# Designed miniproteins, single chains, continued (5), part 9

Each design is a single chain, and the fold is of that chain. pLDDT is the mean over its residues in the fold that is shown.

## One batch from the design tools (miniprotein)

Design m16278
Fold by ESMFold2-Fast:
Structure m16278 (fold): chain A 77 residues (1-77)
Amino acid sequence: PKIEILDVKDEGLLSRLRQLAEEGKMSKEDFEKVEAEIDKLDAEARYYLDVQGNLDKANELIKKSRELAEKAIKEAE
């Protein structure tokens, strides 16, 4: 079975991070580090979902990605 995995960018979390960086509340370097980690976790989640069919592992990685984004937003606000 497949679950719907939304792009982190489309979920609004990464859009909020970009807005904070554009407003100068987060450095460009810090934003780029968070974006790179989120991209890595999303790619791993897609691999487990699409290639391995491992929904539990995919969901774990998605949750970790969201928690990372939320922490970065909270620290920048």
Scores: mean pLDDT 73

Design m16279
Fold by ESMFold2-Fast:
Structure m16279 (fold): chain A 94 residues (1-94)
Amino acid sequence: SMEDALKEITKEENKASREILQLAYDAALGRLSEEEAIARIEEVLKKLKEKVEEIMKKYNVPKEIADKILERLEKALENAREAFRTLVATLRSL
């Protein structure tokens, strides 16, 4: 169902957000280079997009709704990249 699709998408988005936060901490603490952290965040975002597309296909999400979900996701991915950079800088200032 559509509700089940949205619940699975939300679960995957929350998982990706937690992984990004951990990568920001690891980068800020010097456990991971900034270059490696950026590479890992791009991998997390790539996997999230692929997983969301798989979920939409699995639940036969209508094209009109799928297009809106993907548009929202693309904006969220851009925001996540900016937020990651800001968070690492903030944590390093502590």
Scores: mean pLDDT 83

Design m16280
Fold by ESMFold2-Fast:
Structure m16280 (fold): chain A 99 residues (1-99)
Amino acid sequence: MELVKLIEKAINLPEERKKEVKERVKNLTAEDEPKLSFEEAVELYVASLETELKQKALLYQAKAAEEKKHFELARKLSEAVRNNDEEKVKELIEEFEKS
């Protein structure tokens, strides 16, 4: 309980994520929680936050990159069709399907 309160004061995090991280830290450090210093508690919280933020950032970057790639591929495919370039159309379709 004390560690959870220290974490809540130390870092300004989205409320939904705070609850998840606090529950996880409490479960993982239940035996050692009373022996953790304030600095150690903050470091653990930051480590948890950075890991989850990195995963979330990677997912968003992947989604954004995929959407941008689809837009660029769609534009190039449209141009190839307009130019009656059958070989280029086939190449772009295969690239789109592999995406």
Scores: mean pLDDT 54

Design m16281
Fold by ESMFold2-Fast:
Structure m16281 (fold): chain A 71 residues (1-71)
Amino acid sequence: SQQEEVAKKLKELEDTIQQQEGQILQNRLNALGAQVQGDQKKFEEYQKLREQAEAQKQQALTQKEQLLKQA
């Protein structure tokens, strides 16, 4: 049913949001570790991964809002 399809998509978006939140936290911690060790390359890589995760989370939040408006 349409209700079941909406519920499934909502769950997938919620899962994506949680996964991206985990990636943001992990990459923040990894970036701090790299900075302490003086590993500039890893620091920059983790910062980029964090920014990517933040963007993906924002996209999923927007999609969730649109989905709920259609339900």
Scores: mean pLDDT 88

Design m16282
Fold by ESMFold2-Fast:
Structure m16282 (fold): chain A 61 residues (1-61)
Amino acid sequence: SRDEGIKFFFDQLDSNKDGVITKEEFEKFAGMKLSDEVWKKLDPNKSGKITYEELVEALNS
């Protein structure tokens, strides 16, 4: 499913498997800066970290 691809992508970024990735890790891996709107959906708490659930939610919006 689409979620399998997202999970694979998340796992590549979450190399320590703590269940979160940082904005810097995501941007460096992607080779590009995230839009402010996308990042706000991924990290509404402005913690600088996102969970797998937050990533799936933002990509499905």
Scores: mean pLDDT 69

Design m16283
Fold by ESMFold2-Fast:
Structure m16283 (fold): chain A 84 residues (1-84)
Amino acid sequence: ALKVIELPEAVVEELEPKLREIVERLDAGELSLEEAKEEIRRVLEELKAKYPEISDEERETLFEVLARLLEEHVTGKRQPLPAA
């Protein structure tokens, strides 16, 4: 879950709808996986600029988690895994 990292509630509330929009656009074929990762990175950089209480470590961890979840989502949608 996004809340694995201790973020201020306002940051979580702003981040969640933006992430859902990125996933929806990815599902619609409007974004490639690489473009979606760039959007996530930009959203996180914008959030850090607005909320300087977010540490560099938290931002890096959040990006890694979200990028991995996005890759797993795309892989599961386009390439079904055998024996699951």
Scores: mean pLDDT 71

Design m16284
Fold by ESMFold2-Fast:
Structure m16284 (fold): chain A 113 residues (1-113)
Amino acid sequence: MSDIEVYEKLIAKIDEVQGHMSDAMKHAKDGDLDSAVKHVEKAIKIGEEILKLMENTPSINQILIDLVKEIIELLKKAKKNPDKMVEYVQEAGKKVARLYTILKIDLDDLKKK
């Protein structure tokens, strides 16, 4: 897989994570904690797939790998503490937004080379 294909795949998976995080927050605010937890579990699974793909890609900076690990940890805290799910998902969302921005910049740089 080319570096460009890896970055495009990572961005697509991050969009899926953001979708599940958004659904988790909506269900949590509506008091449907069981549905919220299921969406957090889906976000964690995709996050772990992102982490594995990044760790298997030598061109990926360690700072991005560490950022994904922090996102997964916050989502795991959201799952374990459903009463604070919105807070943990919002903090994870800030890190996901930062990750997305960096990956988009890196992808644009790869396409120019």
Scores: mean pLDDT 88

Design m16285
Fold by ESMFold2-Fast:
Structure m16285 (fold): chain A 100 residues (1-100)
Amino acid sequence: MEGYLAGLDEAIARLREVAAQASPETQAEMDRAIKLLEEGKELVRQLADHPEAGRAAGMLLSAANDAIGHARQGPEGTRRGVADVERALEEVKALAEKYK
């Protein structure tokens, strides 16, 4: 689990770096993705030793990396990346709700 949380922290840090170099509209969308990833990270931490926790963290990491890649394509790409993070977070929320 520590490795997944550290990976999410690194992805969030990388998104912040890319946001700092982006246009204002791209930066706003990236800030939204960062907030969603931070929320997802807290849910993964709450799942802790659950067998699905690693899968949930992997989904968020994949979405974060996609958002980083899409940010290079400007505002439209960034919006697609944010949508991918939103979908991953909703699945993680459903998982956390089920296993509370």
Scores: mean pLDDT 79

Design m16286
Fold by ESMFold2-Fast:
Structure m16286 (fold): chain A 58 residues (1-58)
Amino acid sequence: MEEVRKAALYSAAKINEVGAETSEFLAERKPEQRETFLRGAELSRKAAELNREKYEEL
């Protein structure tokens, strides 16, 4: 049964989406580390997209 797999992929996508938003917020709040946070946000958004694509494939 793929229900657990679907739930895991959906949760992973949401967690990465929230992580990206948090990193973008921190990039604005801490300009000296802006590039690090923005890079983290980009990676988190890509991870969220990949997890959503896998969710849609199930």
Scores: mean pLDDT 80

Design m16287
Fold by ESMFold2-Fast:
Structure m16287 (fold): chain A 55 residues (1-55)
Amino acid sequence: GPAPQAELDAFEARRDERFAALKEGFQRVGFDESLATRMAEAILAVEEDVLRRKP
């Protein structure tokens, strides 16, 4: 059966895709690479927090 590792792998892949999309999005609206990276990280962290708060 699927190990917890498979779920973690899927989460990591999805996280990487979301991070890349957010970073690129911020760069498109005029933020530099360093700031875009930090903003993408912050948004991803907030999204995870929101998901964890849901009952």
Scores: mean pLDDT 74

Design m16288
Fold by ESMFold2-Fast:
Structure m16288 (fold): chain A 87 residues (1-87)
Amino acid sequence: MREEAERAAEELREQGLEEAAEAILEAVEHLEKAEEARRAGDLEKAYEHMYKALLAKAKAEKAYFEAQGKSYEIDEKLLEEQARLAV
């Protein structure tokens, strides 16, 4: 997962999308922390990190689409529901 995110970040940086690259790396850090919390039985912490991972991924997508001249809105309520279902 982390190696895949690092490769994706490098490709985004080559395209001049530094903010998207940073957001992808932030997403994988939170995803790893969510998995650690889930294994420890801390479902509240797992949810928190899963939400932050999805939010960071959405921010990367927003940066990517806005760089192409397209509008992109982050639906935080939808991300909260997706994080709850993933944990």
Scores: mean pLDDT 82

Design m16289
Fold by ESMFold2-Fast:
Structure m16289 (fold): chain A 83 residues (1-83)
Amino acid sequence: MLSKEIALGILLGLGSGEYAKRLLEAIRRGDLEAAEEAIEAAAEAYRRYLVEKLGLSEEQAEAEAENLRRAALELARELIEEL
């Protein structure tokens, strides 16, 4: 599984930080559902980046996107619990 540090780096780099912004807003409000939506949007953007820019197969890109989803969701849950 991706480390939480690497997952944060990916989120900050995607969509000029818009996905990270959406996720942080959701976490601040304790809205896990909104956090999950932001993570899913980020994972789709990451999957597309891997296929279009790095030339990965759809299968490999989806596996990497799933790793991002899991790491980001775990991080969001931990941060919401600390609020």
Scores: mean pLDDT 79

Design m16290
Fold by ESMFold2-Fast:
Structure m16290 (fold): chain A 92 residues (1-92)
Amino acid sequence: MQLTKEEALERIRELVQRFLDEAKNATPEEARSLAARFVSEVADILREAGLTREQVIETARRITKVLDEGIENKDFEKAAEEVLRIVEEALS
């Protein structure tokens, strides 16, 4: 099923909120596992939205870097804002 840009953004915002809720009480190891799952789920949504394989891979790489920095700095809110910005850019 081909997702619209708006539908993809809405699903990803929901995933971001779930990640934030789960990560706030997680150990760094648990947070990394949650981040990997989150990136995989976002990649699936971006594919359904019609992004190319190369665009999905590059977007996933950028998101992974932002989440790793957020876990290290314990600043999940800033990481979430940057992830949404990356996703909006990729869907534009």
Scores: mean pLDDT 85

Design m16291
Fold by ESMFold2-Fast:
Structure m16291 (fold): chain A 69 residues (1-69)
Amino acid sequence: SDLDLQREILKRMTPVLEKMHAQMLEEVERARKEGLSRFDIMRRLVALTDKTIEELRKIQAQVKAEFEA
């Protein structure tokens, strides 16, 4: 069912989003310690966000393929 599909997507996405949040916090702290510019920090955060979006899209596609409804 669509609800089972959405539930499985959410279940697999949650750890990816939690990992992204933890990595963003670590990256900001590291950047502060290293004296990186605001521009460099922003570029790293954007790259991390883009990578996470790709992973989320892949999860959606995989779960849909598995359900073959």
Scores: mean pLDDT 83

Design m16292
Fold by ESMFold2-Fast:
Structure m16292 (fold): chain A 62 residues (1-62)
Amino acid sequence: MAEELLAEVREAIERWRRRQLEQGVDEAEIEKRAEVILKNAEAAAEKGDLVTLRAALHDVRL
């Protein structure tokens, strides 16, 4: 379950990155933010924290 949610977060981050690029946000800034989100999601997945994983998924799906 946690690994499945982590995979969904990774896919959502890729879609979020494309949207940010379309809006003209600097790629280095996008990568920095994506890395923070991914690190937090990976830590949550390691702990089995499904609530934090769902929150991360929701935030990047906007």
Scores: mean pLDDT 79

Design m16293
Fold by ESMFold2-Fast:
Structure m16293 (fold): chain A 62 residues (1-62)
Amino acid sequence: ARELSEEEIKAIAKILGISVADLKELIEILKTEKMTDELKKELAKKYGISVKQIDSLELLLE
């Protein structure tokens, strides 16, 4: 998985409307867990973002 800089993390968090801390937590989950449709829905609800935004983050971290 691609390592994101602090500046990239700040920019992405601002675009998604979540905190830097929440984004860092989400990135670690995406790096450690196999994404299922159910888990993506749970994460989308927890962080207040769309499943499509989670899919975009997965692609960015490849």
Scores: mean pLDDT 81

Design m16294
Fold by ESMFold2-Fast:
Structure m16294 (fold): chain A 125 residues (1-125)
Amino acid sequence: SQETEQLFNQLLLAALNLGVAQETNDTELQEKASQSLVQSLQALGLSEEKALELVQKLLQLDPNTIEITLEAFKQGNLEQKILLIAGAALKIGIEKAKKERKGEEEQAEEYVEDHLFGLSKFLKQ
């Protein structure tokens, strides 16, 4: 539904901002992004306790070990699907911040648009 798509977009943006915060050591952005992630997860039907647990798991994951494949996404339970998608968005945020640090702001925007569009294929299946 349109509402479900909007909630997933909010989750993706929150996870992306968390990645930006980690790469830039922005504690204010990290707090806001983490809160937004918890709220998005609760809106998707998770309890506050489970939402906090998943955000904590995401923060403890090595972003380089998160590999998203269509097969892994299809076979995953709700928690696994969320971790895969949010982890992928977080990695996009890290790369965005790295490109912006190099003064490549237009390239950073193009990278986000291209890779978030790729993630949208998992939301429409």
Scores: mean pLDDT 78

Design m16295
Fold by ESMFold2-Fast:
Structure m16295 (fold): chain A 80 residues (1-80)
Amino acid sequence: MMTPEQLMERVEKEPSITDVVRILELGQEGQATPEQVAKAVEAYGELLGKPEEGKKIAREVLEGKMTPQQALDRIAELHR
C-alpha cells in the first residue's frame, strides 16, 4: 500500500485527481495528517494553474475549518 508521502510525491510530479482523492480518503480514515492533505491540495491547485485557490483550500484544512470531504468537493470545482 502506498503511504500518504508516496502519493504526495506522485501528485507533485504527475498531478492526478485520483491520487489527491486517495490522500483525502486517507485523511478521512485518520491515516493522513491535515498537513499531508493540505500539501496535496496545494500541489494539485498549482498544477491546474490555480495556486492561490489551492493554497486557500489548504489553509482551511489546516485550520480545521474544512474536512477532507469538503476539500475534495472544492478541488472538483477547481478542476471545472
Scores: mean pLDDT 74

Design m16296
Fold by ESMFold2-Fast:
Structure m16296 (fold): chain A 102 residues (1-102)
Amino acid sequence: MFSALERAYKLGEEIKKKTKSEEEVKEKVKKGEELREEELKRQEEELGEPEEFKKALEEYEKALREFAERLNIEEKTIREYLNLAYLEQKEKAEKARKEAAE
């Protein structure tokens, strides 16, 4: 039911397992969170309809809470894994963008 969230969660979990130190995990989580915040701000500006953007965020927050409840895991832990997954996906997208910008 939450295939996109499940994939992101599993990716984040895998990154955490491969990361050498807890401090390094914290840095990656923070970087991913900052990049996601910048992306959300960009999307809000592009959409031009604040109410539509607000509804999308509310649906996302609801899905995140329901996903956390289904896994019986603290929402904070899921957010950390999602931030790790977002960082990796963003870095891969940036590499592809640089190749396409030739």
Scores: mean pLDDT 74

Design m16297
Fold by ESMFold2-Fast:
Structure m16297 (fold): chain A 77 residues (1-77)
Amino acid sequence: SMDDVIAQFRLMSLQVEFWLNADIAQKNNNVDALDAALNATQQDLSDLKKKYPQFSDTINAVQAQMNAFAAQKKASI
């Protein structure tokens, strides 16, 4: 459906934005910026999950993946 396309596009956009923000934070050795980006993206993902509950499993997996990615980035700062 069109709603499914919109949900998938938004999910992809949130992931790309987080990856870019995490890379910038790592290059600047700024753990606080990385934490702020993670928290903001996790809230946006939770809001997306509330709007599109049919994607809850996919969004839950993305949230877990982002937490793991952020932990690896912090270890390199």
Scores: mean pLDDT 88

Design m16298
Fold by ESMFold2-Fast:
Structure m16298 (fold): chain A 73 residues (1-73)
Amino acid sequence: DEEKKIQEILNYAEKKDIDKLLNFSISDLEKAIEYVRKKLEERKRKGDVVGAVQYEEILKILEEVLKKKKELA
């Protein structure tokens, strides 16, 4: 279930659990990043500043983990 996997990735990103995030595939991390980018745009359109900041922090962590994972490949 891709939705459950994305939710797990977002939960680990909020906790800044980098070790758990590194256990996900590059493909799963890229799908989670795409999901977060869409949610961030939705929050910005609605004027939800708090929600936008939360997704920006998650996005930053996921992009950092993806970069590290690609460097390890």
Scores: mean pLDDT 85

Design m16299
Fold by ESMFold2-Fast:
Structure m16299 (fold): chain A 130 residues (1-130)
Amino acid sequence: SANDKVKENLLQAKALIEKTVSRMEMKARFDHPLTVKEVEDAIGDQKKVQGLLDDAINSSTDPNVINILNQSREVVKQGIKKLEDAKKQLKETTDPEEKKKISEELRREYTELAEEGIKLINQALDLINS
C-alpha cells in the first residue's frame, strides 16, 4: 500500500541518519578525526534521506504526517549544511588537533539535529500506525 511505502522510506531514512551518527561516535571513541571522504559519504547518505522524505511526503495524504515530514526535511537540510561546512574546514587545515576539534564540534551539532530528525520521523510513523 501507499502507507507501506511511506513506512519503508521513513525506516530507511532513520537508518541512514543513525549510520552517520554511529560513524562519528566510532571515530570519536578511537580519538580519530573524520576524513573529508567520510564527511562526503555522510553528505551522500543525508541527500538520500532528503529523497526518501520527499517521496514519503508525495505519497502521504494525511496533512499531519506531511507537516511533520516537512519539519524533518528542514532538520535534515540543516544537518547537510553542518556536514558541508565541516568538509570545507577539514580541507582548509593540515593541523591534526584542529581536525579533531572540527570533528568533535560536527559530532555534537550533527547528533542534536539527528536526534530531532529521528524524533520527527518516529512521530510520523506513530500517526501512520494509529
Scores: mean pLDDT 91

Design m16300
Fold by ESMFold2-Fast:
Structure m16300 (fold): chain A 92 residues (1-92)
Amino acid sequence: AAEAVRAAIEARFAALDEAARAERDEVIRLLLEVAGEDYATLSEEEREAGRRTIVALEELGDVSLEELREAARAGEEAIQALVAELAERVHA
């Protein structure tokens, strides 16, 4: 009984984590497009490293996925400006 309840809770959180992973993958794709790179050429290891980087930016830099998407859509200068701001926040 307890194991079945735990499994159901873990499955629910796994589904939410999968949705969050898909959103982070979309941000990585947009950032790579700005750099002239194709997301489809990335290995699974490179995609996982990218996801970890986005998580670190969200947690350490207090940056939303929407802010990253907007910077990617605005282009290279907006991304560079965001990176400079994040470096300042992390070192504060």
Scores: mean pLDDT 71

Design m16301
Fold by ESMFold2-Fast:
Structure m16301 (fold): chain A 110 residues (1-110)
Amino acid sequence: KAVELAQQGKLEEAEKIANELFEKGDLEEAKEAYSILASQGNAESANNLGNVLAILGDLKEAADYFYKSAELDGSVTSASTALQLAKKAGASEETIKRFEELYQKALEKA
């Protein structure tokens, strides 16, 4: 249902249901809904998708979504988490530099 609502452009309703799924531990359903919302530029859903992916052990993908969240809203916390997870996942030197640049920009904006 959250996926269907997101596809219909009912982003607030879709996000609410996705958040309820995440809180109940329905991680796979929450992941699907947040993926669609994040693809539409929702920063909070990108951050929540990062959390779901980290819980599921997908650290590299989690880092990418925390990075996307920080790009969208300038969150220092999201940028910091993205950088830490990228390093733990063994990301390339190029990826680490890009994540460090975003983190520094977030700090300057705060």
Scores: mean pLDDT 84

Design m16302
Fold by ESMFold2-Fast:
Parts: sequence; C-alpha cells; structure tokens
Structure m16302 (fold): chain A 77 residues (1-77)
Amino acid sequence: APAPPVNTEPLSDEEAERLIKRVEELVAQRDKARASGNTVEADIYDALLTILLHTAGVLVPRDATVEEIKAAIEARK
C-alpha cells in the first residue's frame, strides 16, 4: 500500500485558504530570489514549500505550478 499522507484529515475551508496564502508567499519569495540570482535563498524557500505541502498531506510533483498546487489543496477539502 502507498504510504499514508502525514495529515490524513480533510482540510477545512479556513485551513485550505491559509495554506494557499502561505504557498503563494513562499513561491513569490522563491521566484524573487531566483530572479536576483540568489540560488541558496531560492532553494531554502523551495524546501520550505515542500515541507509545508508534505505536512498538510498535499502530494504534488516537485516542479508543480502554483495552479496545480492550489488544485491539490482544494482536493484535500
């Protein structure tokens, strides 16, 4: 059987909204760091995004777009 997600509970509307907002903030900071050539800072934000999504039980590919991440969060409601 596949390993269960870290969070098995469905997300509330409030939790999903807060998660989406945090994802957008982390993606914006990552993209800003990449645009500035700060690859170390960009990697830190990417790692934080991955940890946040994994902890919330949202499983997406590492190269997922913001829209794909939002859709995956909505699917956890």
Scores: mean pLDDT 76

Design m16303
Fold by ESMFold2-Fast:
Structure m16303 (fold): chain A 90 residues (1-90)
Amino acid sequence: MEAALKAIEEARKAAEEALKLAEELYRQHADDPAVQGAYARAKTTVESALGVVEEAERLAKIDPQAALDAAQTATRVVESTKRVVEEVAA
């Protein structure tokens, strides 16, 4: 259970950092359609991952292993999305 709760917290922080990065890049390149498209996709993907994190929080006391797996999957998706946004803005 402790590992699941820690993974959930890390996933949430990763999602918040990814959204902040995407918003900062969008503001710097607001007139670039490629960056605008990347921001829209990143926002949708991160919001979906946050939904998985909320379900993991619900599961943490019932099925800690399922909660841990869900949180780790969400973190992986968010980190992948963050890299794509950084690459588009490079």
Scores: mean pLDDT 80

Design m16304
Fold by ESMFold2-Fast:
Structure m16304 (fold): chain A 65 residues (1-65)
Amino acid sequence: MEEELEALDRLLDELKEKGLFKSYEREGDTIRVWLKEDTPETVAAASAVSILASAAGLKVEVYLE
């Protein structure tokens, strides 16, 4: 939904600003997120993004570099 998409975009921006995500991009109905490191905090953040994305009808792919 539009409201969920807006909330998701704000969450992604906030998490990137906090340094939890290295980067993210959106292509169609898929969001790709790159994590800097595998920590409980980054995993929790990725889970929150996945929940919101699912509510918005989107898929999430998470990568660790």
Scores: mean pLDDT 76

Design m16305
Fold by ESMFold2-Fast:
Structure m16305 (fold): chain A 100 residues (1-100)
Amino acid sequence: VEELEERIRELIEEAGELLDRAAEVTSDHEGVAFLYMLLWLARKAVEKRDFEAAAETFELLARKARELAEREPAAREVFEELAEVAEEAARLAREAAEKL
């Protein structure tokens, strides 16, 4: 479980870096602000070891990132990469929830 939590934290940092890159190129500042809020909520859930809430939040983050990728051609690649990172984080959080 500790190894899963450590990997999830690494993915949170990677998602933050991708969001910073998206913020530089996107015109949808409200969309990116919402994704930052979701990442913050996911981080808080992981800190509380609420991996079920973390998984649900990462799943929402991935879905919203894919929606933004479709609408924002200039930031498409970074939003798609963010969605993949969030999907992996959701998978690991779901696995951690099942082991607790």
Scores: mean pLDDT 86

Design m16306
Fold by ESMFold2-Fast:
Structure m16306 (fold): chain A 64 residues (1-64)
Amino acid sequence: SANEIVDKIVFGDKEEKIEALEEFEKAPEETQNYIAKKLKTILDISDSLSNKELIDYLREKYTV
């Protein structure tokens, strides 16, 4: 299911992206760290961002 969250955030429509971000935020820390690492790699985002910073950044980007 972690890979499904990643796929929805990267390739999904606006609604799927928002839903997947909620799942990412509610995931256990280990799962959340896995998702964050994958997203940073795929989307070429800095490794310096915390999980919360990454979620906030993506949420803002998808609501524009």
Scores: mean pLDDT 84

Design m16307
Fold by ESMFold2-Fast:
Structure m16307 (fold): chain A 108 residues (1-108)
Amino acid sequence: AVEEARRLEAEGDYVGMSRLLLTYSVTSTITKNFSDEKKKQLAEGLRKVAEYIEKGDFEKAREEYIKILTEIFGWSKEQAEAEADRLLSLPPDVAVEMLRTEADAILS
């Protein structure tokens, strides 16, 4: 998983890297060198996206997730939009559980 993430990053496949990070909980490993404040911002942002999805506010969920990917991970807007659309294509309950699980992992 970690070696695959490094290969995808070297190839410039930020969408593939994101899918791998979320699927294998590799995001916590990538964020290990983040400041405690940046980790808190990421976890709070992911929880906010989950809350918007639970409320059926998919527009705000999309906007908040794009903000996280661009401001915290440094992704291009185009790549962040593609990944946000992927997340929102999942069943809402699955997306919410994934986001909350990842937020908890980042803070532990």
Scores: mean pLDDT 71

Design m16308
Fold by ESMFold2-Fast:
Structure m16308 (fold): chain A 97 residues (1-97)
Amino acid sequence: DEEREKRRREAGEKTEEKIKKFVEERREELSERAKELLKELEELLKNTEDPMMKGFLEGLKVRIAKNPEDEEKLEQVEEDIKSLPELEKILEEIRKE
């Protein structure tokens, strides 16, 4: 389990670094709305300790960077962000059981 946990942690760190580079390389190409959504996600990530929530938020950042001018996809990301409090509550209930 210790080796498996270390491997998962190292894989997670590598994925986070790749996502950071992917987003930063595309930051200048992002619309104002996409930049605002990224800022909101970065603030949420600072306040999140749950690995599953961190993975979800990092996934939303990648979605924005891949589709910076697709207003429909940006709207879907905004809706996902608005649903985060309910998702966090569900995850907390699962962790307690």
Scores: mean pLDDT 73

Design m16309
Fold by ESMFold2-Fast:
Structure m16309 (fold): chain A 81 residues (1-81)
Amino acid sequence: SVADELESLLESLVQAVKASDFESAEAYLEKIVTLLEKHDPATAKKLRVLLERFRASSEADRKAIANDIAVLVHQRIIELK
């Protein structure tokens, strides 16, 4: 399901952020946004804005932004189940 795909991508994102692997984190974020563009374009648009902030931010701010994205994605997973 879309929820299961989002959950797997979110788990991968969290692991990448814990490892400070921001290149992999950005790739997982792009996959999450692309998947949501098909099912929730409004949320995908909000996540695009956060992804641009993530790219422009310091390492500490990237972790905070990734947490904000994770909260939004997790809420959508719950709503899709």
Scores: mean pLDDT 84

Design m16310
Fold by ESMFold2-Fast:
Structure m16310 (fold): chain A 104 residues (1-104)
Amino acid sequence: MPPLAELPVGTEVDVEVRGLSDTELGIAIRLPNGDVVPIRATLEKPVPELKGRSFRGKGRAVEGGVEATLDEPLPDFRARGRDAHGEYEIEADGETGKLRIRAL
């Protein structure tokens, strides 16, 4: 799979965010070819409201990462994630349902 930062800008993706615990997220980014990029992320602060929940949405590749809009309201959070290619900063805005994943 290509690194997320190397995806052509405008590539459409499907995003799923899973609350694994009060401090851990599993994020899955599905590419148009059917490949899935798994990111495991640690929340900067515990967000108990995420635990055991799953949020889905549609996103697009941007310079250095992915931006998505989730189908359901979620709490605001910040997290640091990793995949096979590096580290990511992850932010969610509960007012807009927007999720940003930026390569570090």
Scores: mean pLDDT 82

Design m16311
Fold by ESMFold2-Fast:
Structure m16311 (fold): chain A 64 residues (1-64)
Amino acid sequence: DIEIVEKAKNNFTEDELSAEDRDKLTEIAEPVQDELSKYAAENGKTPVEKYQAALDKLKEILEK
């Protein structure tokens, strides 16, 4: 799960991932999507920054 998040971070946007990787990322993010969206809005200014902030938060949650 952390591996897919790190892979997503290296691609800068969700659209650069394979369909399988995007589906997996969506699956692991779904239970915490509200928390990720709030964190991204507070910590990102551009779409890329918001995407990276959401991935950082998701990784933090998964590392517990």
Scores: mean pLDDT 72

